# Designs tried in a protein design run: designed miniproteins, single chains. Part 1

Every score and structure here is a prediction.

Each design is a single chain, and the fold is of that chain. pLDDT is the mean over its residues in the fold that is shown.

## One batch from the design tools (miniprotein)

Design m1
Fold by ESMFold2-Fast:
Structure m1 (fold): chain A 93 residues (1-93)
Amino acid sequence: SRLYSRESRALGDLAAGTHTLTVTVTNTASEPLTVTTLQTLQAPTADGPETRGLAGSAPVALPAGGSATITATITLAEAASDAVLETTTYALP
């Protein structure tokens, strides 16, 4: 696989517990792609950003110019303030 895109979305303050987050992935290429995504939920600390949760998708087929909505489920043991969801999309061979 190869890195296709990376996107960050501010989520603000999140309570402890299970969060269902949606991410839209768009194939801007002129050809079909099969992609997989990795979501990392990060929150700032005094010592820099900390990864608070991870999610990944199964492979998703995207037609040329097409989009898909991917649902990520992340469980937080403790509340996170000023959280950011970083989505990394990989193109599969």
Scores: mean pLDDT 84

Design m3
Fold by ESMFold2-Fast:
Structure m3 (fold): chain A 66 residues (1-66)
Amino acid sequence: MKYEVTLTGNVTTMVGIVLRLIGDPNVEVEPIGPNKYLVTFKGSEEEEKKIVEELKSDPNVEVKEV
């Protein structure tokens, strides 16, 4: 699945989230705007759901399925 991820908050928080996503070999991250990324999941549906729910739980992160 593909997700549009918008990052808000301070630079340290944003960098941490981007590094977490880029560090996952089953995730593709493409910048599509200022503080906005297109995230493509290649791994298992279970791991996808876990990461998406973790991102949604952060008040400085907005996640939208594309």
Scores: mean pLDDT 76

Design m4
Fold by ESMFold2-Fast:
Structure m4 (fold): chain A 98 residues (1-98)
Amino acid sequence: VEEELEELERLLEEAREALKEGKVEKALELLEEAVRLAEELLRRELTEEQRERLRRLLEELLRLAMEALKKSEDKKLILRAIGLALRVIGLLLDLELA
């Protein structure tokens, strides 16, 4: 779990840098990988500290997904960013309702 949380943080950092460079498609690929990792983590038994850390990372992931949406001019990228944001919102709701 700790190694996966560190990998999630790394993916978000790389996505943030890609967005700063205007590399929206690369950022979306990194964020999509981050969502898959977060989904896997939520299937595991997490401590309260690990759940809180995952919540903060999902909030950052949502922020970056919304930034990618704002920077997307291609319909395909816009739809990917929307789908990603909705998936992250679902994971955040699962964390709050559990």
Scores: mean pLDDT 85

Design m5
Fold by ESMFold2-Fast:
Structure m5 (fold): chain A 61 residues (1-61)
Amino acid sequence: EWLLHAIKAGKAIQEGDSEKALEHAEKAVEAADPERARGIREALATLAEELGQEELAEKLR
């Protein structure tokens, strides 16, 4: 369940769609256990930073 939302969030980040990225990231985090949710936030934030989307990365943390 959380995996599908995490994948969609990652695609939205790559496409520059910050609104969709945040929506799917929130759903992924809500569907995951606390330890996995932390990993999801960090991975998505790192991806956003690598693509120059620093403001989105801060919101994902």
Scores: mean pLDDT 83

Design m7
Fold by ESMFold2-Fast:
Structure m7 (fold): chain A 91 residues (1-91)
Amino acid sequence: GEKAREAAEKAKEAAEKAKDAEEALKAAEEAIEAAEEALKEGDYEGAKEAAEGAVKAALKAMELDPSKLLRAIGLVLRAIGLIFEAELKLE
């Protein structure tokens, strides 16, 4: 859906341009929520794109602030799970 696409783009922008780790973490969290919603709606391509954006944003947060490592790893693991679930549904 449109929400998943918008969240994916915001997460990708945060991964490239965020100057604050909390900004990047927030973008990752919003992208994960949008990916979970997209999976429930049957938008598996949108869910995958949003979850991939979330991984990139969470990795950017760790790069900006290493003290956020545990939060960022948690978000990466959640996003990877969503990517695999979406890919299984696309088979």
Scores: mean pLDDT 86

Design m8
Fold by ESMFold2-Fast:
Structure m8 (fold): chain A 128 residues (1-128)
Amino acid sequence: MNLPQGLYDDEIRKKLEEKGILDTALRALDIYNEKSGRNLSLEEFAREFPVLYVKYKRGELSPEQKAVIEAVIKELGEETTEELAIELFKIGLELKLVSPEDLKLIVDYLRSQGKDEEAKELEELYKK
């Protein structure tokens, strides 16, 4: 990673604010940290949350991990939670924080839901 610790947090915060979802993201992070017993940064949350959300939708999470994602869904609603996960993933792509494996996981999920155009958008963001 080519940026000092905290620079990605500031850039992610700015991008979330520009999208009008910063307060939603910070609320989700707070719930996630409380329920998981962890203290993730915004960068760590942006890297982890979209992947765990997709695994949740596939039924691939442990009961403990499932409870954390369900706590976020209960507070925000399922639609808002999915929108947040995808927007955090797009920000991660723009900042070159996404692995090829994570890209494939999210793209395959979106295509399985018939969201082919959204999947293509993520692949194009990865190439930039």
Scores: mean pLDDT 85

Design m9
Fold by ESMFold2-Fast:
Structure m9 (fold): chain A 99 residues (1-99)
Amino acid sequence: SLLEKLREAIENGDVEEAEELLRKLLEEGKLSETEIIELIKLALELGKVEVAKAMLDTLVELKHPNAEKILEAAVDYAKMLGDEELKKYAEELLEKLKK
């Protein structure tokens, strides 16, 4: 499935493939808020920071209805993992959405 391919792209650190597959799944309405958060957490747990950033950028670019909630979850998870780079990146994206 496309979701399985997206998980593989995340695990491999393939930024471009992960972004393309995420866009397609979001366009088809096949990803819940919970599933998107789980995929971002997977990228972070595996240290794939650039993949996580690209996924967050894609949600913001597409004006996804749950982008704010997903960004808030990403900030919280980055804090838990001690990932200051992603925490700051997600906080900056969240500020842009709230303005």
Scores: mean pLDDT 85

Design m10
Fold by ESMFold2-Fast:
Structure m10 (fold): chain A 97 residues (1-97)
Amino acid sequence: SEEELQKLIDEVNKYRDEAMKLASEAEKLGDQETAREARAIANLAKSYIDKAKELMKEGKVDEAIELAQEALTLAKRGVDYLKSRIEELKKKQEEEA
Protein backbone atom coordinates (compact mmCIF):
# COMPACT_ATOMS: atom_id res chain seq x y z
CA SER A 1 0.00 0.00 0.00
CA GLU A 2 1.01 3.66 -0.34
CA GLU A 3 0.94 3.95 3.47
CA GLU A 4 3.31 0.96 3.84
CA LEU A 5 5.64 2.45 1.19
CA GLN A 6 5.64 5.84 2.98
CA LYS A 7 6.58 4.19 6.31
CA LEU A 8 9.50 2.41 4.60
CA ILE A 9 10.60 5.67 2.92
CA ASP A 10 10.47 7.48 6.29
CA GLU A 11 12.70 4.78 7.86
CA VAL A 12 15.15 4.87 4.92
CA ASN A 13 15.33 8.68 5.25
CA LYS A 14 16.21 8.37 8.97
CA TYR A 15 19.17 6.13 8.04
CA ARG A 16 20.14 8.49 5.19
CA ASP A 17 20.20 11.40 7.66
CA GLU A 18 22.37 9.30 10.00
CA ALA A 19 24.74 8.43 7.12
CA MET A 20 25.11 12.17 6.34
CA LYS A 21 25.87 12.93 10.01
CA LEU A 22 28.49 10.14 9.94
CA ALA A 23 29.95 11.71 6.76
CA SER A 24 30.41 15.01 8.66
CA GLU A 25 31.98 13.15 11.61
CA ALA A 26 34.39 11.30 9.28
CA GLU A 27 35.42 14.64 7.69
CA LYS A 28 36.12 16.10 11.17
CA LEU A 29 38.33 13.06 11.86
CA GLY A 30 40.22 13.69 8.59
CA ASP A 31 38.87 10.60 6.75
CA GLN A 32 37.63 11.89 3.38
CA GLU A 33 37.26 8.30 2.06
CA THR A 34 34.76 7.28 4.78
CA ALA A 35 32.95 10.62 4.28
CA ARG A 36 32.60 9.85 0.53
CA GLU A 37 31.37 6.31 1.31
CA ALA A 38 28.76 7.72 3.73
CA ARG A 39 27.43 10.15 1.09
CA ALA A 40 27.43 7.34 -1.52
CA ILE A 41 25.31 5.15 0.81
CA ALA A 42 22.82 8.00 1.40
CA ASN A 43 22.63 8.74 -2.36
CA LEU A 44 22.21 5.06 -3.34
CA ALA A 45 19.39 4.62 -0.79
CA LYS A 46 17.71 7.76 -2.23
CA SER A 47 17.94 6.30 -5.77
CA TYR A 48 16.19 3.12 -4.57
CA ILE A 49 13.34 4.98 -2.80
CA ASP A 50 12.92 7.32 -5.81
CA LYS A 51 12.56 4.22 -8.04
CA ALA A 52 10.13 2.65 -5.52
CA LYS A 53 7.97 5.83 -5.70
CA GLU A 54 8.01 5.58 -9.53
CA LEU A 55 6.96 1.90 -9.39
CA MET A 56 4.09 2.77 -7.01
CA LYS A 57 2.84 5.45 -9.47
CA GLU A 58 2.90 2.75 -12.20
CA GLY A 59 0.68 0.49 -10.02
CA LYS A 60 3.56 -1.96 -9.36
CA VAL A 61 2.82 -2.03 -5.63
CA ASP A 62 4.63 -5.29 -4.70
CA GLU A 63 7.76 -4.28 -6.65
CA ALA A 64 7.73 -0.82 -5.03
CA ILE A 65 7.49 -2.28 -1.49
CA GLU A 66 10.21 -4.87 -2.23
CA LEU A 67 12.59 -2.19 -3.55
CA ALA A 68 11.90 0.07 -0.54
CA GLN A 69 12.66 -2.89 1.78
CA GLU A 70 15.94 -3.44 -0.13
CA ALA A 71 16.74 0.28 0.31
CA LEU A 72 16.12 -0.02 4.06
CA THR A 73 18.38 -3.09 4.35
CA LEU A 74 21.11 -1.31 2.36
CA ALA A 75 20.81 1.87 4.46
CA LYS A 76 20.90 -0.05 7.79
CA ARG A 77 23.93 -2.12 6.76
CA GLY A 78 25.66 0.96 5.40
CA VAL A 79 25.15 2.92 8.64
CA ASP A 80 26.40 -0.06 10.72
CA TYR A 81 29.51 -0.26 8.50
CA LEU A 82 30.14 3.50 8.81
CA LYS A 83 29.76 3.41 12.62
CA SER A 84 32.35 0.60 12.79
CA ARG A 85 34.76 2.54 10.54
CA ILE A 86 34.42 5.73 12.62
CA GLU A 87 34.90 3.78 15.90
CA GLU A 88 38.14 2.26 14.48
CA LEU A 89 39.31 5.74 13.38
CA LYS A 90 38.68 7.18 16.86
CA LYS A 91 40.59 4.31 18.52
CA LYS A 92 43.52 4.72 16.10
CA GLN A 93 43.71 8.48 16.72
CA GLU A 94 43.61 7.94 20.52
CA GLU A 95 46.52 5.43 20.21
CA GLU A 96 48.51 7.84 17.97
CA ALA A 97 47.87 10.86 20.23
Scores: mean pLDDT 88

Design m11
Fold by ESMFold2-Fast:
Structure m11 (fold): chain A 83 residues (1-83)
Amino acid sequence: AKGVAEGKGPAGELARKALLQLPEEAWPLAAAAIGNAVGELMKLPDGETGTAVGEAGGAKAVIEGTVVGDEIIGEKVEVEAEA
């Protein structure tokens, strides 16, 4: 589940690209927000498509995707972080 922030799987690649657009000092909070959004999305039943929002310390992540087992097939990942 937290593997999305690690850049693993389709949603993980989108999350990694989003992190690379942020300053390095924002990455820990942005990664935590992504992890929280993944945790919310994983509450959906397998095969369901949904949108989840996660926040951590001024960072906000929005993930749209489909849950398949322990993977997320991501359609969209957006991350905002305060400097």
Scores: mean pLDDT 68

Design m12
Fold by ESMFold2-Fast:
Structure m12 (fold): chain A 67 residues (1-67)
Amino acid sequence: LEEYIKEGEEHLKKGEEAEKAGDLKAARKHYLKALEHYSQALLIDPDNEEVRAKLAEAGRRLRRVSA
């Protein structure tokens, strides 16, 4: 569980850094990876509110850089 959360957080951070740099392609890639890892964490612990919130955040950011 913790490993998936950590990997999700790392990719979310990298996506945010790429987005700030204007690299929307890299931002999309990292946000997709964050969603993948947070989804795996949520399968292990479906009631984890922190993971659910982070999954929603990554999804919002992905939609923003894909518009």
Scores: mean pLDDT 79

Design m13
Fold by ESMFold2-Fast:
Formats: C-alpha cells, structure tokens, sequence
Structure m13 (fold): chain A 98 residues (1-98)
C-alpha cells in the first residue's frame, strides 16, 4: 500500500538523520509526505521541517511546519518543535559524547 511505502521512507529519513545527512533525510521525508495521508503525512512533514531547520533552510522549515499544522493542529506544531530539539540534541551528543 501507499502507506507502507510512506512508512519505509520515514524509516529511511530517520536513519539519515542519525547519520547527520540532513539533505538525504529531507529527500526521504518529502517522498513520505507525498505518499502518506493523515498521521503518516503529518509525521513526514514534521520531520521534513526539522531536517530543513538543521540545513539552515528556515523558510522551507516554516512552510513544512505550517503544512503539518494545517493537517494536525497544535499537536503537530508541538511535534515539530520536539523534532527540531531532538536533532539539536543529537548534534550536541555527537560533539560532546553525551
């Protein structure tokens, strides 16, 4: 199903985030957002916003965060903030061995 493909791309995107490859992560999450519906699409858009934020593409990050909010409301906005903080924390952990 389309949803299973979207979930696969989310998994690939999360692995790219773990590797610090934010450009590859954004590519995978964009595909997940195109294929996904409802909660899966919100998850993809949330992670896409976080990936673009880490790339310094703040305008794109805002656009995808707004798209997530339009579908998932305040809950999606909070998930976007949490996702961004998670990626900042991941970078700190790598730099400081935490």
Amino acid sequence: MKMEEAKKYIELGEKALEEGDYEKAAEYFEKAAELGEGEIKVEALVNLAAAYYRLGEYEKAREYAEKAYEIGGLEAMLRTVAAILREIGREIDKEWGL
Scores: mean pLDDT 82

Design m14
Fold by ESMFold2-Fast:
Structure m14 (fold): chain A 65 residues (1-65)
Amino acid sequence: GAAERERAIALLVERGGLSRRQAEGAVDALGSPNPAIRGAAVRELREAGLSEEEVEEVLRLVARS
């Protein structure tokens, strides 16, 4: 729901150093039905310095949003 989406955005801003606009775009990409778009978004988060555990937490929140 909306609360899970907002928590995912907050985590990306706080831990990934993303702007709110960048975090919103990343959450939308992670929620995409296209596996290529989701895969690219996951790679970008890892390149931004998120750990595997932080990426998994964001993915869990996006799946519930």
Scores: mean pLDDT 85

Design m15
Fold by ESMFold2-Fast:
Structure m15 (fold): chain A 61 residues (1-61)
Amino acid sequence: MPPLVLRAVKDYTATRPDELSFRKGDLIEVLDGRDDGWVLGRSLATGRVGWVPLEYLEPAP
């Protein structure tokens, strides 16, 4: 799959160890998706990988 990068629209603090924390404006590379509105992402700022809520993400400019 071609690289897909999305941008965080607001801050998020992980509530589970498999989730990714991020700040508004962070760029997140999408690695995988689920049918429940979550994606597996990698933070371009930190290199960390974890699940992120898709509703917190928008297309990168």
Scores: mean pLDDT 78

Design m16
Fold by ESMFold2-Fast:
Structure m16 (fold): chain A 73 residues (1-73)
Amino acid sequence: SLEEAFKEFKDLLKKAIEAAKEGKWEEAEKLFKEAEEKLKELLSRTPESEELEELKKFYEEAKKEIERIKKEQ
């Protein structure tokens, strides 16, 4: 389901951020790439919508947060 896929995408980003906070950079990178792949999958099979635009912004904010954590460690 779309709702399930959206939840999985957000969960992957949350796990990536937590791994980055713990200094587990290999794990953080892997989880972030998995989230990116899920976003690409959603974009390929779902018509453009406000929901997808919000997911893209959530992804960009997570990317920014991980970069912030990396600079501070």
Scores: mean pLDDT 80

Design m17
Fold by ESMFold2-Fast:
Structure m17 (fold): chain A 77 residues (1-77)
Amino acid sequence: DNARRVADQSGQRLMSMASTLSPRDQQAVQRTVQGMHDMVDTMIDNGYSQDFVTRIIQRSSQSMTDWVTMRRNQDNS
């Protein structure tokens, strides 16, 4: 429940942040968000703890946040 909630909230935030990007970049973010949801389901079904899965989702969300920020500021590398 906590991991899914975090994935949902992170996904909504990432999609909102990506709304100013190109359609291609928006699709890349959409695929990553869907991958986070799939990862929550797969990892919980395989016996990983909610806390562990939440940490993985937070790390993935941060990585994508950094990528979206970089795409918005192409000189930020």
Scores: mean pLDDT 81

Design m18
Fold by ESMFold2-Fast:
Structure m18 (fold): chain A 61 residues (1-61)
Amino acid sequence: ELSEEAKELAEKLRKYLNDPSLSTRSQIEAAAALLYVLTSDNQEEAIKFAKEVIEKIEKEK
């Protein structure tokens, strides 16, 4: 079961995958973070990783 925070992060990451203004690298990193959040048994680590990826993408905009 995904936490509400993990679901929110997953939705944001899915939106990045459909954003044509993002670099291919940022889209790959968003995809990796999304898969980690959806498949990880360690939700705390997955959430932390997703937040780091989101922060990096937001900084590059």
Scores: mean pLDDT 80

Design m19
Fold by ESMFold2-Fast:
Formats: C-alpha cells, structure tokens, sequence
Structure m19 (fold): chain A 65 residues (1-65)
C-alpha cells in the first residue's frame, strides 16, 4: 500500500511537468523511489520522497526551459 501512495502522488507531480524530456527523467526517478519503498516506509518518509521529486521536477523544468 505504501508503494501505491507514493506512485499516485508521483503521477500527479509528473502530470504537472510540461517538458517531455523533464517528464521522462522524472518518471525514471519516480520508478526508482517506488522500487525502494516498502510497507516499513513511514508516512513522513513518503512525504520527504514526494518533496524531493517535486524539487527535482522544478529543477528539470528550469534546466530545459
């Protein structure tokens, strides 16, 4: 279930990315984060991963802008 929560939130962030290349890179990062997530992952840790992905998405959009 923790993997599904992270995946859903990652999909929302990825959907907000306008640049196709930035989106592709963010999708790869999201898949890696989901793969490392387990049922032992805390809700606080999931929030940190979501925030990390959001910051990366902003950085990628700025880089390709």
Amino acid sequence: MKKEILRKRAEEIIASIKDPKAREIAEVTAEMLVRRTSDDTTEEEIEKLVEQLRVQAESLEAYYA
Scores: mean pLDDT 79

Design m20
Fold by ESMFold2-Fast:
Structure m20 (fold): chain A 97 residues (1-97)
Amino acid sequence: MEEEERRRELEELVRELRRLAEEADRRLAAGEPLEALEEEVLRWLAERLGLSEAELEELRADLKRLAEAPAGTPVELSPALQRLLELLRELYELELE
């Protein structure tokens, strides 16, 4: 089965996310804006999820709507957002093992 390959991919993703988190901490400590790093993270996620540029823009719009939406607002999950949540679930499960 592909479990060993998937685990290796997830471990590489965790390592890259850790590097990005360290960069975010560094920029916050220096008082630097995070907008450029946010764009880098979104593009990196798009590459790992196999998203097109159009799907990346849709994901960005969805994340903005979720951040600005009141708690009672119905939220429709795009395929791109669903893929992101699935990846995060897999990463979370790996960290718990």
Scores: mean pLDDT 66

Design m21
Fold by ESMFold2-Fast:
Parts: sequence; C-alpha cells; structure tokens
Structure m21 (fold): chain A 70 residues (1-70)
Amino acid sequence: PFASGATVENIRRVVDLALAERGGRPDIRAAAAVIDAELDRLAAEVGPKTELSDEQINRLAERVEAWRSA
C-alpha cells in the first residue's frame, strides 16, 4: 500500500486489485479502461502525482465498489 495520500496511482491500484479478483471478464475490463482513461485525463490536467480532492476519491471509490461486486 502507498502511504502518499490520494493520487491517481493510488486509485489505479485499487482498480487493478478489483480486476485481479474479477479478471477475465470483458465487461469489467471495459469499465476499468473507461475509469483509467478518465484518471489519465485528470492526471494530464492537474498532474499524475498531484493530490486529488477527497470528494473525487470518494466518488471513484463508490463507482469501483459498485461494479467490483457486479
């Protein structure tokens, strides 16, 4: 685990862990790709190592939890 705070890399790791549990499913891979693209755009705008807001982290966590269980 990374103790650096809320960053794009930290969120990406959470998504990767969800994929590891549900790997092999095209729908899950597609959803992860969309999220990864969104994170990449955000990183390009504010920086990949820039600390993200708590609200953004909370929103992404809810999305990950929703389709992770699906």
Scores: mean pLDDT 66

Design m22
Fold by ESMFold2-Fast:
Structure m22 (fold): chain A 86 residues (1-86)
Amino acid sequence: TAQLDADVYLLAGIVFYLTGDYEGAVKYFEKALELDPTNAVAHSLLGEAYLKLGEYEKAIEYFRKALEIDPDNEVARRGLKEAEEK
């Protein structure tokens, strides 16, 4: 199913992120969002990956998108504050 495929891409992105491959993380989080565009977790993790890449404006954009979907997303709240301080 599209949800299962989106979750598989999300998990792949997390593995790349945890191993320090932030470009790989971006690629797989983007694939997850192609299948599930309203996934707040995927938006927040894509923001974190862009933050690690030094792409602060993109990080802010994705954290804001995550908060539009889920205002209680702690990753996006923290990440937005951090990115805006750069």
Scores: mean pLDDT 87

Design m23
Fold by ESMFold2-Fast:
Structure m23 (fold): chain A 65 residues (1-65)
Amino acid sequence: SEELAEMVRRALEALGASEETIERVVEFVRKHAEELPHLSARELAERLGISTEQAAVVLLAYREF
């Protein structure tokens, strides 16, 4: 969902994530949003090459969506 992707972008921007990191995560959310409820913050962080804090914020954005 584009709405979820935009929410994730804003959350990562607030954490000071790089533009490259934001685009990579946003593309994952656009294509694989259905996988988010099955992933822990650690698993998502490992899969996307991001911090556990960034992964936790992505999962929180999904829960708030």
Scores: mean pLDDT 84

Design m24
Fold by ESMFold2-Fast:
Structure m24 (fold): chain A 72 residues (1-72)
Amino acid sequence: MTPEEREEAAVEAIVRQAKILIDEGYSKEEVLKHAEAAVKALVNAGVLTPEQGDRVLERVKEEIEKLYEEKK
């Protein structure tokens, strides 16, 4: 798996989880906390470098913001 494929897989997995939490009625703050914890866990496990984790977290935050805007 390339670094790009690894980052994409992480974004897809975390955004999928975020969609479930949003559908269950969790607040944006709670969903963002879950996303941050998930990225940190992947970095701590060595799946992502810290630099990759920062990029994944930024992309995930953008996608979560879009999901809450669409829920209007």
Scores: mean pLDDT 81

Design m25
Fold by ESMFold2-Fast:
Structure m25 (fold): chain A 67 residues (1-67)
Amino acid sequence: RAAALAEEGVRLLLEGLRAAAAGDYERALELLERAIALFGEAARLDPALAPLRDLAEAARAEVEAAA
């Protein structure tokens, strides 16, 4: 369960970072917010996955600062 949530979160994180690289900050923020939510659920099930949520939150903050 936790692994499946983390896998989907990583997919959304990578899509969000690609959108940001393309200058599509609205799309990037949408995808990063969804990734953060999935990593949050995964971290509740397995606390070892909390660093993934922290990474996604940091990525979102950088995109927000750039936008």
Scores: mean pLDDT 82

Design m26
Fold by ESMFold2-Fast:
Structure m26 (fold): chain A 59 residues (1-59)
Amino acid sequence: MIIDKNPPKRKINKAKLYYFMGLVALAEGKVDEAIKWFEKALEVDPNFETAKKALEYLK
């Protein structure tokens, strides 16, 4: 049985924010900091594929 009606958009917005923070860190040459932000985005929304791919690329 389906219990979910719609995915929570608020979590996606939070993950996007952390993803952008990671991009800012990358722009400043702080790769380690960027990795932490992308991990935080995935902690908020584990299905945020863009952040996941960014993490894999940096690794």
Scores: mean pLDDT 74

Design m27
Fold by ESMFold2-Fast:
Structure m27 (fold): chain A 86 residues (1-86)
Amino acid sequence: SLQEEIDRGVVLIGLAVLLEVAKRIDSPYRDEIIEKLEKAIQAVSEGNYDEAIKYLEEARKLAEKSGDEDLVRGINRIIEQLKKLK
């Protein structure tokens, strides 16, 4: 439906913002977080929401190790949005 396409688009915008946030963190895990977020973006674009959630859970774990609470919060928000699209 059009609403599902809009909701997916909103998630993709949110992921793009998180990717820009991740590029600015000072962390040994930055590149791995970026890789997981890019894989999540691709999975969402393909409608593979379960795969996207797995990549985001991996990114969240790395963000937690980095101590970046804002990035953790942002990733959690996107995970919850994706769960509602299933």
Scores: mean pLDDT 89

Design m28
Fold by ESMFold2-Fast:
Structure m28 (fold): chain A 76 residues (1-76)
Amino acid sequence: SKEEELEKEYEEAKKRAEELERELAELERRAAEEMERHSEDEELKKRLRREVVLAEASASVELIKAIVLKKVKEKL
């Protein structure tokens, strides 16, 4: 049924959001450590900052998807 499909999509989106949030936290920690080790390497710092921003954006998209799916499920 469509209700079962929606529930599966919600659970998958929730798991992806949780996984991406954990990956983001680990990436932020590793990026901070690398930037500390190479404090004078401006190119490396810019690259690491971009990677963190992209990871944050990806995590935000999946979180929004999970929230939307939850709201749709609550109305069914």
Scores: mean pLDDT 80

Design m29
Fold by ESMFold2-Fast:
Structure m29 (fold): chain A 98 residues (1-98)
Amino acid sequence: MAEEELKKGEEAFKNGDYDTAIEHYERAIELDPDSLTAARAWLLLGEAYLKKGDYEKAIEAFNQAARIAEKHPDPEEGKRLISRAYRLAWEALEKLRA
C-alpha cells in the first residue's frame, strides 16, 4: 500500500502535478511512517515542495527523510537517502535566503 502510493506520487511528479504528488507522498508516509518507504516519500515530498517554491516545507521534509533513514537497518540505502536529503535541504536553504 505505501509503495503503491509512492509510485502514484512519482507518476504525478513526472507529469508536473506537484499537488497530487504531495497528496500521494503524504498517504505513503501515513501508511508506514517509520519505514524506508516513508523515508523515500519524505524525500520526494521535499522535492515536490522545492518545485513549488515552498522551501521551508522542503527543508522540513528532507530533515524527516534523513531522520527516518538513520533508523533503517540497511546502511547502504539509508546512507544514500541521507546524503540526498542533506544536499537537497542545502539547495532549498540557499533558495530561501536568496
Scores: mean pLDDT 83

Design m30
Fold by ESMFold2-Fast:
Structure m30 (fold): chain A 76 residues (1-76)
Amino acid sequence: MFKEPELEEEEKERLEEKKKELEEEYKRLMEEAREEAEKIEDEQERERFLVIRETALKLRYIGELIQEELEILKKR
């Protein structure tokens, strides 16, 4: 009925792998966002673009991580 130590380690490993994939994707998308921002000549628009993009990417990261954790919990 409760989680076995071995099963808990497997679930934790899957969550860590997903987190690592999402962190790598986040870093890549943030680099792309910075490159796109450099094409914006207006400094205020550039800052606004970066804030919106960073916020959207962080929300995506958190959302995907929460979904993965919920899927793991639903199976148990």
Scores: mean pLDDT 75

Design m31
Fold by ESMFold2-Fast:
Structure m31 (fold): chain A 56 residues (1-56)
Amino acid sequence: SALAERLAALEAAVEQMAKSESKEEVIAAARFLAKRANDPEIQARLEEIIEQIEKE
């Protein structure tokens, strides 16, 4: 679906940012995006990505 494709693109973008920015800056950016996305599924995916980054 279009939503799944958008989520995959967003996940790839966050992973790319994690390679070039500090972990804390990437987490802050992901949380900012989650707040602007009023879609619960996108918010849940971003929180999942944040948790994965925090574990590393």
Scores: mean pLDDT 69

Design m32
Fold by ESMFold2-Fast:
Structure m32 (fold): chain A 71 residues (1-71)
Amino acid sequence: MVAEASREELVAGAEAGVEAAERQLAAETDEARKERLREVLRLTREAARAAREGDLARAEELLREASRVLE
């Protein structure tokens, strides 16, 4: 159950991240923050794809990169 559970969790997390970033980007008016949100959206979309393909390590790395962009 480990590999399937981890993949499902990463896919769900990355997809939730995409939705959150899209909603924030639609409501954002600050150009610098829009730029960061676009980068987060790109990274979370790549993470969702990597998780669906079974590359869990890549998905985790991309989600960590997305978290760093907002710091």
Scores: mean pLDDT 78

Design m33
Fold by ESMFold2-Fast:
Structure m33 (fold): chain A 53 residues (1-53)
Amino acid sequence: MSIRELLKRELDRAGIPYTDEALEELSKDVTPENISRVVEKLLPLNGKVITKE
C-alpha cells in the first residue's frame, strides 16, 4: 500500500476532509512512522481542509 493510500485511509477513519492537492502535499511529509502524528495534528482543525494558498 502506498503512503498516499495509508494517509487517505487514516484521514477517512478520523473524519478529516481533504482535497486531492492537500493529500498529495501531506503525503510528501508522511512516513509509516509518523502517520499517526500527522493525523493527530490535523484533528484540532475539525472540518477544515488544508489547501495551497
Scores: mean pLDDT 68

Design m34
Fold by ESMFold2-Fast:
Structure m34 (fold): chain A 107 residues (1-107)
Amino acid sequence: MDTMALVWEGETWVDDEGVIHARLTRIATERVSADDRVEVVAEVEAPAELGGARFPDGGALLTALLRAAVERGLLTAEEARAFAEAARASPELPPETAEILEAAAAK
């Protein structure tokens, strides 16, 4: 089975209290992309070793951002389905990532 790569981009920054804020600016597979429409800002608890120019823990951060995007209705059912399939094929992502996307794809 071809490895379906889920790619995503965003910005992260740490506030004065060490809380990580993140904005998802892009999420895509080879066939489906959702740019601009998934711009969400979420607070994520993560280790202090994070660099401000990269996502700290890809799995946990992406899961939090996708949950926010789904709650706000920023993904179509088709996009959510494609991203759920890619998340299922990505062992580095927690299973909750695919579950969130599968729920969005169902309705």
Scores: mean pLDDT 63

Design m35
Fold by ESMFold2-Fast:
Structure m35 (fold): chain A 74 residues (1-74)
Amino acid sequence: MTPEEIADYAGVPEDKREEAVRLLTEAIEKAKNAKNDFEKMDVIGEAARRLMTELGLTPQQVAKAAAGILKAVE
């Protein structure tokens, strides 16, 4: 999945879409470069935290975004 597809899948509002795509792009690149599964999960967890705290996404939206990141880096 692309960052844009993940944002759409997670139901990110249009006014937050650009910022969400930026955070998702950064998270995917960091997760791809992770040295082990623990580092990968830490990157995904940090992205989830930022989506909630910085963009105000709901727990359900954040869970969908996290699943999208995981699928993008498999």
Scores: mean pLDDT 85

Design m36
Fold by ESMFold2-Fast:
Structure m36 (fold): chain A 62 residues (1-62)
Amino acid sequence: SLIEEARKLIEEGKEAAEKGNLEEAEKKLQEALDLLSKADPTDMEAGALEVEAATLLSVIKS
């Protein structure tokens, strides 16, 4: 599902960041946010994942 794909991308982004691959982490998190933008706007799980991905992306770009 779209939600499962987004969750996997967020996990891959976290792993990339942990390994110091910030460019890969940013790419994965941006891909997750793009998928989540296509989710049902009333889906609370999608909303939570969007906040998580956006927060991590903000930290990486700091």
Scores: mean pLDDT 82

